# Ledger of designs, part 91: designed miniproteins, single chains, continued (4)

Each design is a single chain, and the fold is of that chain. pLDDT is the mean over its residues in the fold that is shown.

## One batch from the design tools (miniprotein)

Design m15359
Fold by ESMFold2-Fast:
Structure m15359 (fold): chain A 55 residues (1-55)
Amino acid sequence: KVEELENKIKELRKKRQEARAAGDYEKTFEISKEILKLQEELRKLKELPDPPGVG
């Protein structure tokens, strides 16, 4: 499941770069929001405690 989320994030990052290169800032923004959402899900799956930010 973690691998699936990481693969989706990689694909979205590629799409974001393509959209940015094409000057499609609205699509770039939407993809960035999707990436952030998936990154938050990865943090929850890794059971991060309430640390001082790093560690």
Scores: mean pLDDT 75

Design m15360
Fold by ESMFold2-Fast:
Structure m15360 (fold): chain A 81 residues (1-81)
Amino acid sequence: MKSALELAEEAIELAKEGRVEEALEQAKEAAMKLLEEAPKEQIPRAIGLVLRVIGLELDGASAEEVLELAEEIKKFAEEIE
């Protein structure tokens, strides 16, 4: 129901609040939504963002790392509108 852009904005706000686990979940949903919304030529970039979210889930993430990733996801979402 929410767009990749809306999910990325929510991830940014959660990360700013230090709610790392919730921010990472929203960033993952945003990246997955980008994979659905992206044009064919941008699918590899969307896959790269999904893999980065998975990496942060596996290694543990700081709020700063999640914020940086969520901002990149937001930028991508804005570019494909």
Scores: mean pLDDT 83

Design m15361
Fold by ESMFold2-Fast:
Structure m15361 (fold): chain A 113 residues (1-113)
Amino acid sequence: SSLELYRDPNNAQAWLDLGRFYLARGEYEKAVEYYKKAVELDPNNALAHYNLGIAYDKLGKYEEAAQSFEKAAELDPDSPLAARSYQNMAKAYEKLGDKEKAEEWRKKAEDIR
């Protein structure tokens, strides 16, 4: 709950859960804010960076989304999360009009699995 989060503001998982709650409700700006708190408290949490990328993508912030997905893949390379991150980077670059980078990241995702 928000009260539990208020009592333990250093709990990265609680901020991640709150970000996911607002993402599911379509409140993308709040999702970004809470995911940013999660990555500030636990900068090596690949899933938190991945979820931050999803929230940025939903806001149309494709450059920030790509950077967040890249960080997620760097923290957990050759994993299912890295594969999803590369797929989402390809989609972000496609939306940015960079067809060459989109194809490069799409191929990178295929190489993992």
Scores: mean pLDDT 85

Design m15362
Fold by ESMFold2-Fast:
Structure m15362 (fold): chain A 61 residues (1-61)
Amino acid sequence: SEEERFLEKIRELLKQAVDAVLQGKRDESIKLVDEAIELARKENAPPGLLETLELFRETVK
């Protein structure tokens, strides 16, 4: 389904964002999580998912 497809994309972006943090690439991590947040908003993702992504962003910045 389209929901499964965007959730998979968000998971991929979050994995890349975590990898970027571990490599000291904070700006790249922020870009990746911002992309995930925009996708989540566009697809009307559950509020809990958006909150989790926003908390991750706040932790990294």
Scores: mean pLDDT 83

Design m15363
Fold by ESMFold2-Fast:
Structure m15363 (fold): chain A 69 residues (1-69)
Amino acid sequence: SMKKELQKLILRLIGLKLRLIGLKFEMELLKKKGTEDPEIQKKLKELEEEIKELEKEIEELEKEIEKLK
């Protein structure tokens, strides 16, 4: 049923948003350690790419949820 599918997508969306909050928090902690360190700069770039991909997944999932409402 559409209701069960909608509930599953909403729960998945909540999980992805919690993951995004966690990644953004990790990025802020790394920034506080010192942005002049090349190893920290590399980790920050990796986190930025992971955050961008996750934000795209969230946007696509939100569009699918809107289609089912």
Scores: mean pLDDT 84

Design m15364
Fold by ESMFold2-Fast:
Structure m15364 (fold): chain A 82 residues (1-82)
Amino acid sequence: SIAEEYRAALAEALEALAAGADPDAVADALLDKLAAALARKKGASEEEAEALKAALREQVRAEVAALSPEEAAEAAAALRAA
């Protein structure tokens, strides 16, 4: 399901942040995975997927940058337990 793909992508992003990965790179990779999942499951066009990434990029980057590695690790563990 889309929810399972989104949960997996988010958990992977949080795990990367906890390991000290660059927040901007993690945010961009997360947006790419979410857009790809949306395109596959909902039949969204590549243009629609790119527009969604552009619209969310600044907000996702800001939210990712605000997370400490400890907060990211806790959130990842919670998502994996769900």
Scores: mean pLDDT 80

Design m15365
Fold by ESMFold2-Fast:
Structure m15365 (fold): chain A 74 residues (1-74)
Amino acid sequence: SLEEEAQRAIEAFDRSLEEYLKNEKLTPKQRKLLEEIREAFRAMVEAILEIDRLHKEGLSPEEILKRMEERAKA
């Protein structure tokens, strides 16, 4: 399922990031950027899952886009 694929993608990304973060030579700025990338990736995966859920509920692409826009403004 898309939900299982999403979970595996998040877990694989987190494992890869943890290995990279083990490098003690990373600057604080680099660590902050990596954490921001982690958050952005998670948000993207969650948005994809929401789009899939709304599609399965029978919403049109136009209705899905409108709901996503409303959520982004909240």
Scores: mean pLDDT 79

Design m15366
Fold by ESMFold2-Fast:
Structure m15366 (fold): chain A 76 residues (1-76)
Amino acid sequence: MVEEVRKEAERILKEARELLARATSPQVQDLYRKAIELAEKALEYIKSGTPADVEKARKYIEEARRLLEQARALEA
């Protein structure tokens, strides 16, 4: 559902912003900034509400999640 996709994008955005504030490594900071950008793009696509744009939003959310996981692994 569109609402579920929107909530996921908002969760990623909040999480990435919080983690960026705590990150000290430039490489990790760059990954969180990219995740934030992708989550913001997903929210913009969701605003149009077309099935094609919602599908684009899902792909951006998936990529943002991958970047968050990669950044977390580098901090471990």
Scores: mean pLDDT 82

Design m15367
Fold by ESMFold2-Fast:
Structure m15367 (fold): chain A 90 residues (1-90)
Amino acid sequence: SSIEEEARKMAEKADALVEELRPAVEAGDEEARRKAIGALLVRAAARAVLGDEEEARRALEEARELGASEEEVREAEEAIEEALKLHKEA
């Protein structure tokens, strides 16, 4: 599936970006922190599309730990649940 291929590439890019940003986030760079949150939410959605529920939820928890808002977490959780349901039905 082209969707699954795109999801795999998105997950790989998000993983690389999170690791690249990690030193800046640990140093207290607020812009790097917000970018890392975005990358983790993309990782969560991409992993959910691939059926990787544990990895998707792990990425969501990491985003919450970095300070993702309640709204961002809620929206991402809903998207993850929808993607996982579609994967199970495919």
Scores: mean pLDDT 85

Design m15368
Fold by ESMFold2-Fast:
Structure m15368 (fold): chain A 71 residues (1-71)
Amino acid sequence: MAEELAEKARERMLKLGEAAGKPELGEKLAELAREAAYALFGEGDEEKARELVKEAEPLLEEIHAALAEKA
């Protein structure tokens, strides 16, 4: 199931980036989300998953700002 959860997380981030008009950020977020999901659900490494989420926070803020501009 870890592979499936990681792929779903990746797909969600890619769609979020496309919706924001920033597919390059979506791709970066997709890799971070996939790694975080795999760390959490595959490896059981909560600390690694937490660090990956922190790394994604500024990118998510940029996506949210872009989505707000389009709304």
Scores: mean pLDDT 78

Design m15369
Fold by ESMFold2-Fast:
Structure m15369 (fold): chain A 113 residues (1-113)
Amino acid sequence: DLEEQIKELEEELAKDPNNAEAWYRLGVLYAKLGDYEKAIEYYKKAIEIEPNSLIAVYSLLEIGKIYEKLGDYKKAIEYYEKAIELAEKINTKEAELLKEIAEEKKEELEKKL
C-alpha cells in the first residue's frame, strides 16, 4: 500500500529530516501516485541534503523523467545535464553507469525538439 509507505517515511523524516534516502523514497512514491509536484519537491530535498552523492544523481534523473512525462523536454534535458555533470564529478563505476543513462535520455529527447 503506497499510502502506508508514505506515512512511514513521513514519520521517519519527522524524526530525522536529514535522511536523503528517505526524501528520495518519498519522491518515488509520490511520482507513482502521479503527484509530480510533490515528487520533484522531495527529490530536491534529497539533493539539498546530499548534493554530491549517488542519491543526488538518482534524484536529478527522476526529476528529468518527470519533466519528460509532462512534455517539458527542455527542463528534462537540463536535469539530465545536471545528472551527467554530478556523475562525472563523483567518478565511480555506478556514477558512470548513471551518466550513460542520462546521456541516452538526453539524446532521445534532443531528437524530439
Scores: mean pLDDT 90

Design m15370
Fold by ESMFold2-Fast:
Structure m15370 (fold): chain A 80 residues (1-80)
Amino acid sequence: SLEERYAELVARYDALVRRYTTLSPEAQAELLPLLVEVRELLQRVEAAFAAGAPASEIERLLREAERALAELEARLAALE
């Protein structure tokens, strides 16, 4: 379901935030814009669910969040 996909992304984001806080200040500064982008996209998904937005709009936002999260995960892994 769309709700299950959102829950998975939130769990992945929370795990990344924990890893992010263990990085050097320089690495944290580099990744902060992507971390903010993912957070804002997840907030938009939550708002879309609350507003009863069409499934197509929620799916679009979920795809954007998944893309941004994957980029953040890859860049964080490269800095570890």
Scores: mean pLDDT 88

Design m15371
Fold by ESMFold2-Fast:
Structure m15371 (fold): chain A 60 residues (1-60)
Amino acid sequence: ADLLEKSREQMEEVKKEIERKIEEAKQKGLPQSVIETYERALETAERNIERLREAIKAAE
């Protein structure tokens, strides 16, 4: 499942970028609503990574 593995890697890169944006938002003192938006995006990315891992496992 090479395509699924590549999708997982891409999603992990997205997760890393979201984590960096959360840190920057906190350092800049941005509104809590902005921080919460990034935190929700992070949770979604983590769930997608887990689903991709399960799909890879099921395909093998």
Scores: mean pLDDT 81

Design m15372
Fold by ESMFold2-Fast:
Structure m15372 (fold): chain A 60 residues (1-60)
Amino acid sequence: ALPEFEGVASAADLAARLEAYAAANPDDAEAWELLGLAHSAAGDLARAAEAFARAAALRA
């Protein structure tokens, strides 16, 4: 598959992997930011907002 199509198709899998990583590293603001981006790409805006809010709190 084309890289763009593979990236779109794997957004949910990437979100699941980043969720596990963020849970293990809950003080890593970058992990929460990447998780928010992955959820947004997968269309889960509610979970994306939660991840971004956590990242913002850690960076404040």
Scores: mean pLDDT 73

Design m15373
Fold by ESMFold2-Fast:
Structure m15373 (fold): chain A 77 residues (1-77)
Amino acid sequence: MAEKAAAARRTAVFHALRAISYLAAGNQEEAKKHLEDARKAIEEARQNGMSDEEIAATEAEVDALLARGEKVVAEQR
């Protein structure tokens, strides 16, 4: 069921990107909801048999995207 795990991974990244978009717009509450959805999607990927290495890579990708978004908000150019 790698396909279902891969779909959950894509969902996690999608929610992380939505969270960054809301952070850039100054909407912290909506950003938090999308971060929670991203974390749920990562847990679903784990439950659907995604490897620990792929889970770690997905978590690292989400964390890197969030760090980038936080930097954009902090710079406020």
Scores: mean pLDDT 76

Design m15374
Fold by ESMFold2-Fast:
Structure m15374 (fold): chain A 101 residues (1-101)
Amino acid sequence: SAAEEQNKKAREYLAKGVRYFDEEKYEEAIEYFEKAYELSTDPELKALALEYIGLAYVALGKLEEAREKFREALELARKANAPEEVIRRLEGLLRDTESRL
């Protein structure tokens, strides 16, 4: 289906973003994570893309922007009834980021 193809392409963009993140090219990583977010029709995949955007902002020292992305990811994951492990991970990332502000 069109949605399956969009989510497949979104996962490919997410993978490209992770590659840039591993190379410490955080701005380029964010561009690909944003593409993954926009193309995804799966709320869990959208939440994952937002989580990676937040992690890239943490790496850039942009903690206010990171906090906003982790909040958005957590809200979306909760609405999507994501696994408890995902919710707890996002709650931890948000808490850790807020503790550094």
Scores: mean pLDDT 90

Design m15376
Fold by ESMFold2-Fast:
Structure m15376 (fold): chain A 80 residues (1-80)
Amino acid sequence: SLSDEEIEAETLLAFAVMLLHLGDLAYKKGDYETAIELYEKAIELFQEAIERGSPETRAQAQEVLEDAKKKLEEIKKKLE
């Protein structure tokens, strides 16, 4: 069974994925400022999920964290 901390980390992972998808929607609409804010918040929550999560949650969070960082860098380059 998962500890309370591991359950909280799973919840943070789910929230971070939701924010990442909302960031993708903002990006598609051309709202790059909102997309950046959402991706940055998602990255923060993914990092928290990595620190507090079970090995499985940590592995999932690490994979999606790299995707989120890549998306953030692509937007920042586009705004240059």
Scores: mean pLDDT 86

Design m15377
Fold by ESMFold2-Fast:
Structure m15377 (fold): chain A 98 residues (1-98)
Amino acid sequence: VKEEVLKKLEENAAKGSAPEEEKKRKLEEAKRVLEQLSEESLKVLLEIQQKLLNNEPLTPKQQELVERLLEFEEEVASKGLPAEEIAKEIAKIVEEVL
């Protein structure tokens, strides 16, 4: 269920010991990005996250997806892109790889 996956991803984003203002900003950005993604895309991202946490090997497509997302994350960090633009690019990357 999309809502269950979204809630877990939001909880992980909110868990930091960051100041209240920073937590609010990150939660809002995460929500806007995740709302733009399909349930299937969210499940793929959650599966990859679980595999990485458990030190399990990724499939070739999952590995390619992670590499592309990491490259994009560096661009976002340097340029400060809005959440709507981030969501569109993530959705395209998932669609192209899958």
Scores: mean pLDDT 68

Design m15378
Fold by ESMFold2-Fast:
Structure m15378 (fold): chain A 70 residues (1-70)
Amino acid sequence: MEKKVEEFVKKVNEAIKAAAAGDIEKAEEYLKKAKELYEELKKDESLSVSQYVALALLIIGAELDIELQK
C-alpha cells in the first residue's frame, strides 16, 4: 500500500514538473499513470476518506496546471 501512495505522489510531482517545463505531452503521460495508481488505491479500500480526498485534490491540481499551460 505505502509503495503505491509513494509512486502516486512521484507521478503527480513529475506531471507538475513537466507541465511547468512546457512538456505537456509528458505531463499528461505522468498524470495518466497517477490516475491509474489512484484507481488501484481506491479498489484496495485501505485508506481513509480524507486520504482519498487529498489524493484526488492532487490529481485535480495537476490537471489544472496542465490545462493552464495548453
Scores: mean pLDDT 79

Design m15379
Fold by ESMFold2-Fast:
Structure m15379 (fold): chain A 81 residues (1-81)
Amino acid sequence: MDELIEKLIAVLEKEAAEAKDPAEKEAALAAKEVVEKNRDEPLEKIVYLAQKTAYEILRPTLSPEEAAEAEAALAKAEALL
């Protein structure tokens, strides 16, 4: 589990470094912080909280279709809790 959490943090850190849009960078950094603060939670909950945090930051930039896809992904992640 810890190895998967470290890999997730590394992916989010890379996304933040490669982000060309300030909102994308902020979303990746906020998701990383949520993962780091919730390391002792079940992996499913960590993923849900990280995705929800990123979605809230990116929501104003999303099309209605992208928002619907993100909400469906969040509902699926929540169902695993």
Scores: mean pLDDT 79

Design m15380
Fold by ESMFold2-Fast:
Structure m15380 (fold): chain A 57 residues (1-57)
Amino acid sequence: MVLSDEEMKKWQEQQLAVLQAVAEGRWEEAEKLIENMDIPEEMKEALRELVERLKAQ
């Protein structure tokens, strides 16, 4: 991949923020973070499904 270190770091930080919100049970915050990510809708749907599965555990 030709992504810059800055772009990779930003993506990882956004993903960690979503996972942290989920771990803390902050579902509204997790959904808001996913919506604010600059990624394709299919990726957002995958993240929402992941959040739902983690909530069900």
Scores: mean pLDDT 74

Design m15382
Fold by ESMFold2-Fast:
Structure m15382 (fold): chain A 79 residues (1-79)
Amino acid sequence: MDSQIISEAAVRIANELLKDPKVSHEEASKLAGEAAEAIRELDEKKFEKVLEEARKKGASEENIKKVRETGKEAMEKLK
């Protein structure tokens, strides 16, 4: 089910963002929610804006790369 793919991606994204000590639990939750919305909409531009916001909050490029990979995988499964 699409909801399971989106939910799994959101959890993975939150966990990747939380590996960065500069990103708070509240910020990670908000960003994961915004990413989940972009994934549900298949909106790659909206998803890239979420990654840019994560970078501004102090997420590392390594963690952003993993979040991007998770989002792309989820979007491909929904197509």
Scores: mean pLDDT 83

Design m15383
Fold by ESMFold2-Fast:
Structure m15383 (fold): chain A 66 residues (1-66)
Amino acid sequence: SLRDEALDEYARKNKLSPEEVEEQRRLIDIAEEAKRRHRDDLEAARREFARLLREYREEVERRRRE
């Protein structure tokens, strides 16, 4: 992956120990997990908005028929 390639290049240039490399991998994984959770929350909010919008449109149409 681009992440692994970038970390390997950085480790090579800066002569990081295996322990330091593993700590960097853990920090990157934490950041990626946080981004993934935030993206999932935004998608859920988008779906909920679409559902409420459809219900609103149905209510407007119902009132027009009365």
Scores: mean pLDDT 75

Design m15384
Fold by ESMFold2-Fast:
Structure m15384 (fold): chain A 96 residues (1-96)
Amino acid sequence: MEELLEGEVYLTLAVIAESLGDYDTAIKMAEKAIELLKGKDPELVARAYTVLARAYLNKGDYEKAIEWARKALEIDPDNPEAREVLKQAEEGLKKK
């Protein structure tokens, strides 16, 4: 479907932005991916939630990082990336 392909493109752009340290662009692209993929591909939505969680973690927004990591884990409970973000965000919240 057209929206699935467009959603995959935005998710790819979010991952690229994250790898470049552009967390604001990563968040924007991941949010667009979620909008296009929601209700259509839960696995890709979980991946987009994980990107949001990592971006917020890297920005020091531990509360939002926890929120998005938990949403990813609701879809994919064994997601190792989402589990790691949750652990790091909870530790960050304790230290600050």
Scores: mean pLDDT 86

Design m15385
Fold by ESMFold2-Fast:
Structure m15385 (fold): chain A 62 residues (1-62)
Amino acid sequence: AFGYYNLGIGLEKQGKLEEAKKYYEEAIKLDPNYKEAWENLGKVLEKLGETEKAKEYYAKAK
């Protein structure tokens, strides 16, 4: 989980939003209670224009 989350952070900083999304999804798949991964996945989804899905994932982060 932590390793995938860190890869997602690195990719997001590089502007590779689709790849960052993939690694945040893998982090959540391994640890569904990883609130930081849900939050950052929500942010990436907003940047990609997936606003409704972003709202759902922000709710999971709380």
Scores: mean pLDDT 79

Design m15386
Fold by ESMFold2-Fast:
Structure m15386 (fold): chain A 61 residues (1-61)
Amino acid sequence: MKLSEAISEAVRLAVRLYKYEGKTKEEALQAARDYLRSKGLTDEQIELALKMAELALDYAD
């Protein structure tokens, strides 16, 4: 998976879980982390994608 695609997927998943499925920000970010890890991304790539997802959740508030 390309890093840009991984960031987009992480943001989409986190926003969906937080806004529409009643998960906390922590739970939404953890689910995104687990998803990205399952796709074989490095820890550095996962942390970058999660920082972008966290910013999206904060901006959506």
Scores: mean pLDDT 80

Design m15387
Fold by ESMFold2-Fast:
Structure m15387 (fold): chain A 62 residues (1-62)
Amino acid sequence: MSPELQELLEELRRGAEEHRDDPVRLTAYHEGLRRALELAEQGREEEAIREARKYLDLAKSL
């Protein structure tokens, strides 16, 4: 796993911890983690990075 993807996954995990009592934002962080990890397991790392960024931006916009 690239350092870029590891950093994005860590930011998504941190966001989920910080917003655990906000169900809408928490769902966005969890969905981002789930999708990025699924894509990374399939070797689709560029898509994993893209999905991680997408959901991180979505969570920040909520």
Scores: mean pLDDT 84

Design m15388
Fold by ESMFold2-Fast:
Structure m15388 (fold): chain A 57 residues (1-57)
Amino acid sequence: MKPLSDEEAARVLANARAALASPDPVIRAVALHELQEVLPLLPEKYRAEAEALIAEA
């Protein structure tokens, strides 16, 4: 897979933050899985933020 652009990475993280704030545990689990799958495709500056979100979930 090609690496994500800064714009694409920012959108992915914004969507993940919203989903992880959901009261629905299924939505949170899906968001966590998606973050883990895209982690190696994120630019380095966004990777730390994504890892923090995964750790907080």
Scores: mean pLDDT 79

Design m15389
Fold by ESMFold2-Fast:
Structure m15389 (fold): chain A 95 residues (1-95)
Amino acid sequence: NAKRKELAKQTLESIAREFEARGETDVAEKIRELVENGDYKKAFELAKSEHERRRKELEEQLAKSTDPEVKRQLAIEIVAENIRIAAVDLAESLL
């Protein structure tokens, strides 16, 4: 379905721009390359995997931190990554 393909491309470009905006330009480029090749499912899987990797890094930092301000900031970032993972899953399920 051409409409589903166009919507997948638009959604994945939005996701790639979010990675680019946070300095993960290599992740953004890999997503765009997968989209160019028609590998939309792999592009969504890559996006989810990268958010899961970032969440794990943040959780490890939180476990080692004793500063209440650092802990609060890490907790906020972990919640943000959980939201991004859920959004990617939802977007893939609707396309």
Scores: mean pLDDT 88

Design m15390
Fold by ESMFold2-Fast:
Structure m15390 (fold): chain A 55 residues (1-55)
Amino acid sequence: MEKRRLIAKAVGYEIRAIGSELDAEWSKDPKEKEEFLKLAEEARKEAKELLEKAE
């Protein structure tokens, strides 16, 4: 049962990462772009750790 919750959380982080990546792509401000890319990378890392823990 625990594994299902970890997978759901991981998917949530992956969706957040995609959202931040899109915001970065459409942002014309270099500073905002860098901040969104950092948020996306952090979300991707969290998702990976949660998926690894689920397996």
Scores: mean pLDDT 80

Design m15391
Fold by ESMFold2-Fast:
Structure m15391 (fold): chain A 74 residues (1-74)
Amino acid sequence: AEQAALQRAGDISERHRKAVVEAARTLAKEAGLDPNLSIAELIDKLAPGDWDKEVALTQRLAARAREILAEEEK
């Protein structure tokens, strides 16, 4: 039971991680940046040393990832 629950949590986490990576690639492309940038590199390029912009970018990534997950359910 516990192992099965952990496996389901892992599968959900992997789906969420893939959606976040795809969201980051989409945002990088929209900004004219390399779509293969890591999330950290994307933040450094779009919000260098700006906490408010970093928070806003993180919220945009989360929102786009949710949209990708919702589209996959179709």
Scores: mean pLDDT 72

Design m15392
Fold by ESMFold2-Fast:
Structure m15392 (fold): chain A 60 residues (1-60)
Amino acid sequence: MLEEGLKAWKEGDLEKALEYFRKAAEQGDVRALAYASAVLFRMGKEEEAERLAAEAERLA
């Protein structure tokens, strides 16, 4: 799931990348929260991205 999210992100499919990173985070991959934050930042959702980045740091 994390690898699938990274692939979608590199292909420019930010919405699909966010979906895979969300599923990876639900499976317990804390790194997926950091990647989801990066995707949200690129989508212009800066405030949501900063909140997820802070949460990822606390859980890592």
Scores: mean pLDDT 77

Design m15393
Fold by ESMFold2-Fast:
Formats: structure tokens, C-alpha cells, sequence
Structure m15393 (fold): chain A 61 residues (1-61)
């Protein structure tokens, strides 16, 4: 699925930014995002969660 592939790309980008920041607050946002992804009911919801998580991490870093 193109949506699933994009979701995984955004998750990877979020993880790489969190690693570079080495900031506990950034890792907290990443962790909370992973929990939300696990509770998602559709790929569209997963994409939205990944986009929101990445945006939040970029704002903190």
C-alpha cells in the first residue's frame, strides 16, 4: 500500500530525528506516537498519526 509505505517513511524520519536530538522530550513524543499507531484502526489513521508525530518532533528539535 502506498499509504503504508509513506507511513513507514515518516516513522523512520521521526526516529532518526529523535536519535539526533538525544532529547528525552523528543523520545516521549516518539513513544506516544508508537502507542497511537498500535491502536490505529486504518492505514489512513496511521498516516495521520505518523504525520502529527513527525511535525511535533520537528517543532521540538
Amino acid sequence: SPLLEKTLELVREAYELAKKSNDPEVFKVLRDGFYKLGDAKSVEEMLKIAEETLKKIKELA
Scores: mean pLDDT 85

Design m15394
Fold by ESMFold2-Fast:
Structure m15394 (fold): chain A 96 residues (1-96)
Amino acid sequence: VSDEEIKIGVAEIYKAIGNLAFSKGDYDGAIEDYEKAVELARDVSPELTADAYLNLGKAYYKKGEKEKAIEYFERAISLVPDNEEAKKLLEEVKKE
């Protein structure tokens, strides 16, 4: 197992823990965990980094931080241009 594979595995764990925090309404805790996922994934997996940015955008939107939510959805699309969920959420947030 390479250091890259370890980083991806640990980033997936942080994303999962962040998702659990998000589901409980702990958006601040979710943001911390998703930021850790980004730190681990950003140099090794554009797809996992984009997923973490998407989740950061969702958490900021739940906190009412619309501008930050838009920024993170745009970052996710920049890494993975065919990310349909990020595109849909970006359009929905811009309409509100």
Scores: mean pLDDT 86

Design m15395
Fold by ESMFold2-Fast:
Structure m15395 (fold): chain A 49 residues (1-49)
Amino acid sequence: LEELEKKVKEYKEILERIDAGEITPEDSRLTYSDFLEYRKLVNELLKKK
């Protein structure tokens, strides 16, 4: 559970940097599958919070 929160935080920071134009999605080294997994993890954490 602590590891899930850490992963969500890391993905959120990467997404914020992409939104700010600091890095591209490709430079973040996130694949489409990683993005889908991130969304799934966020939904699971929201159910517990």
Scores: mean pLDDT 65

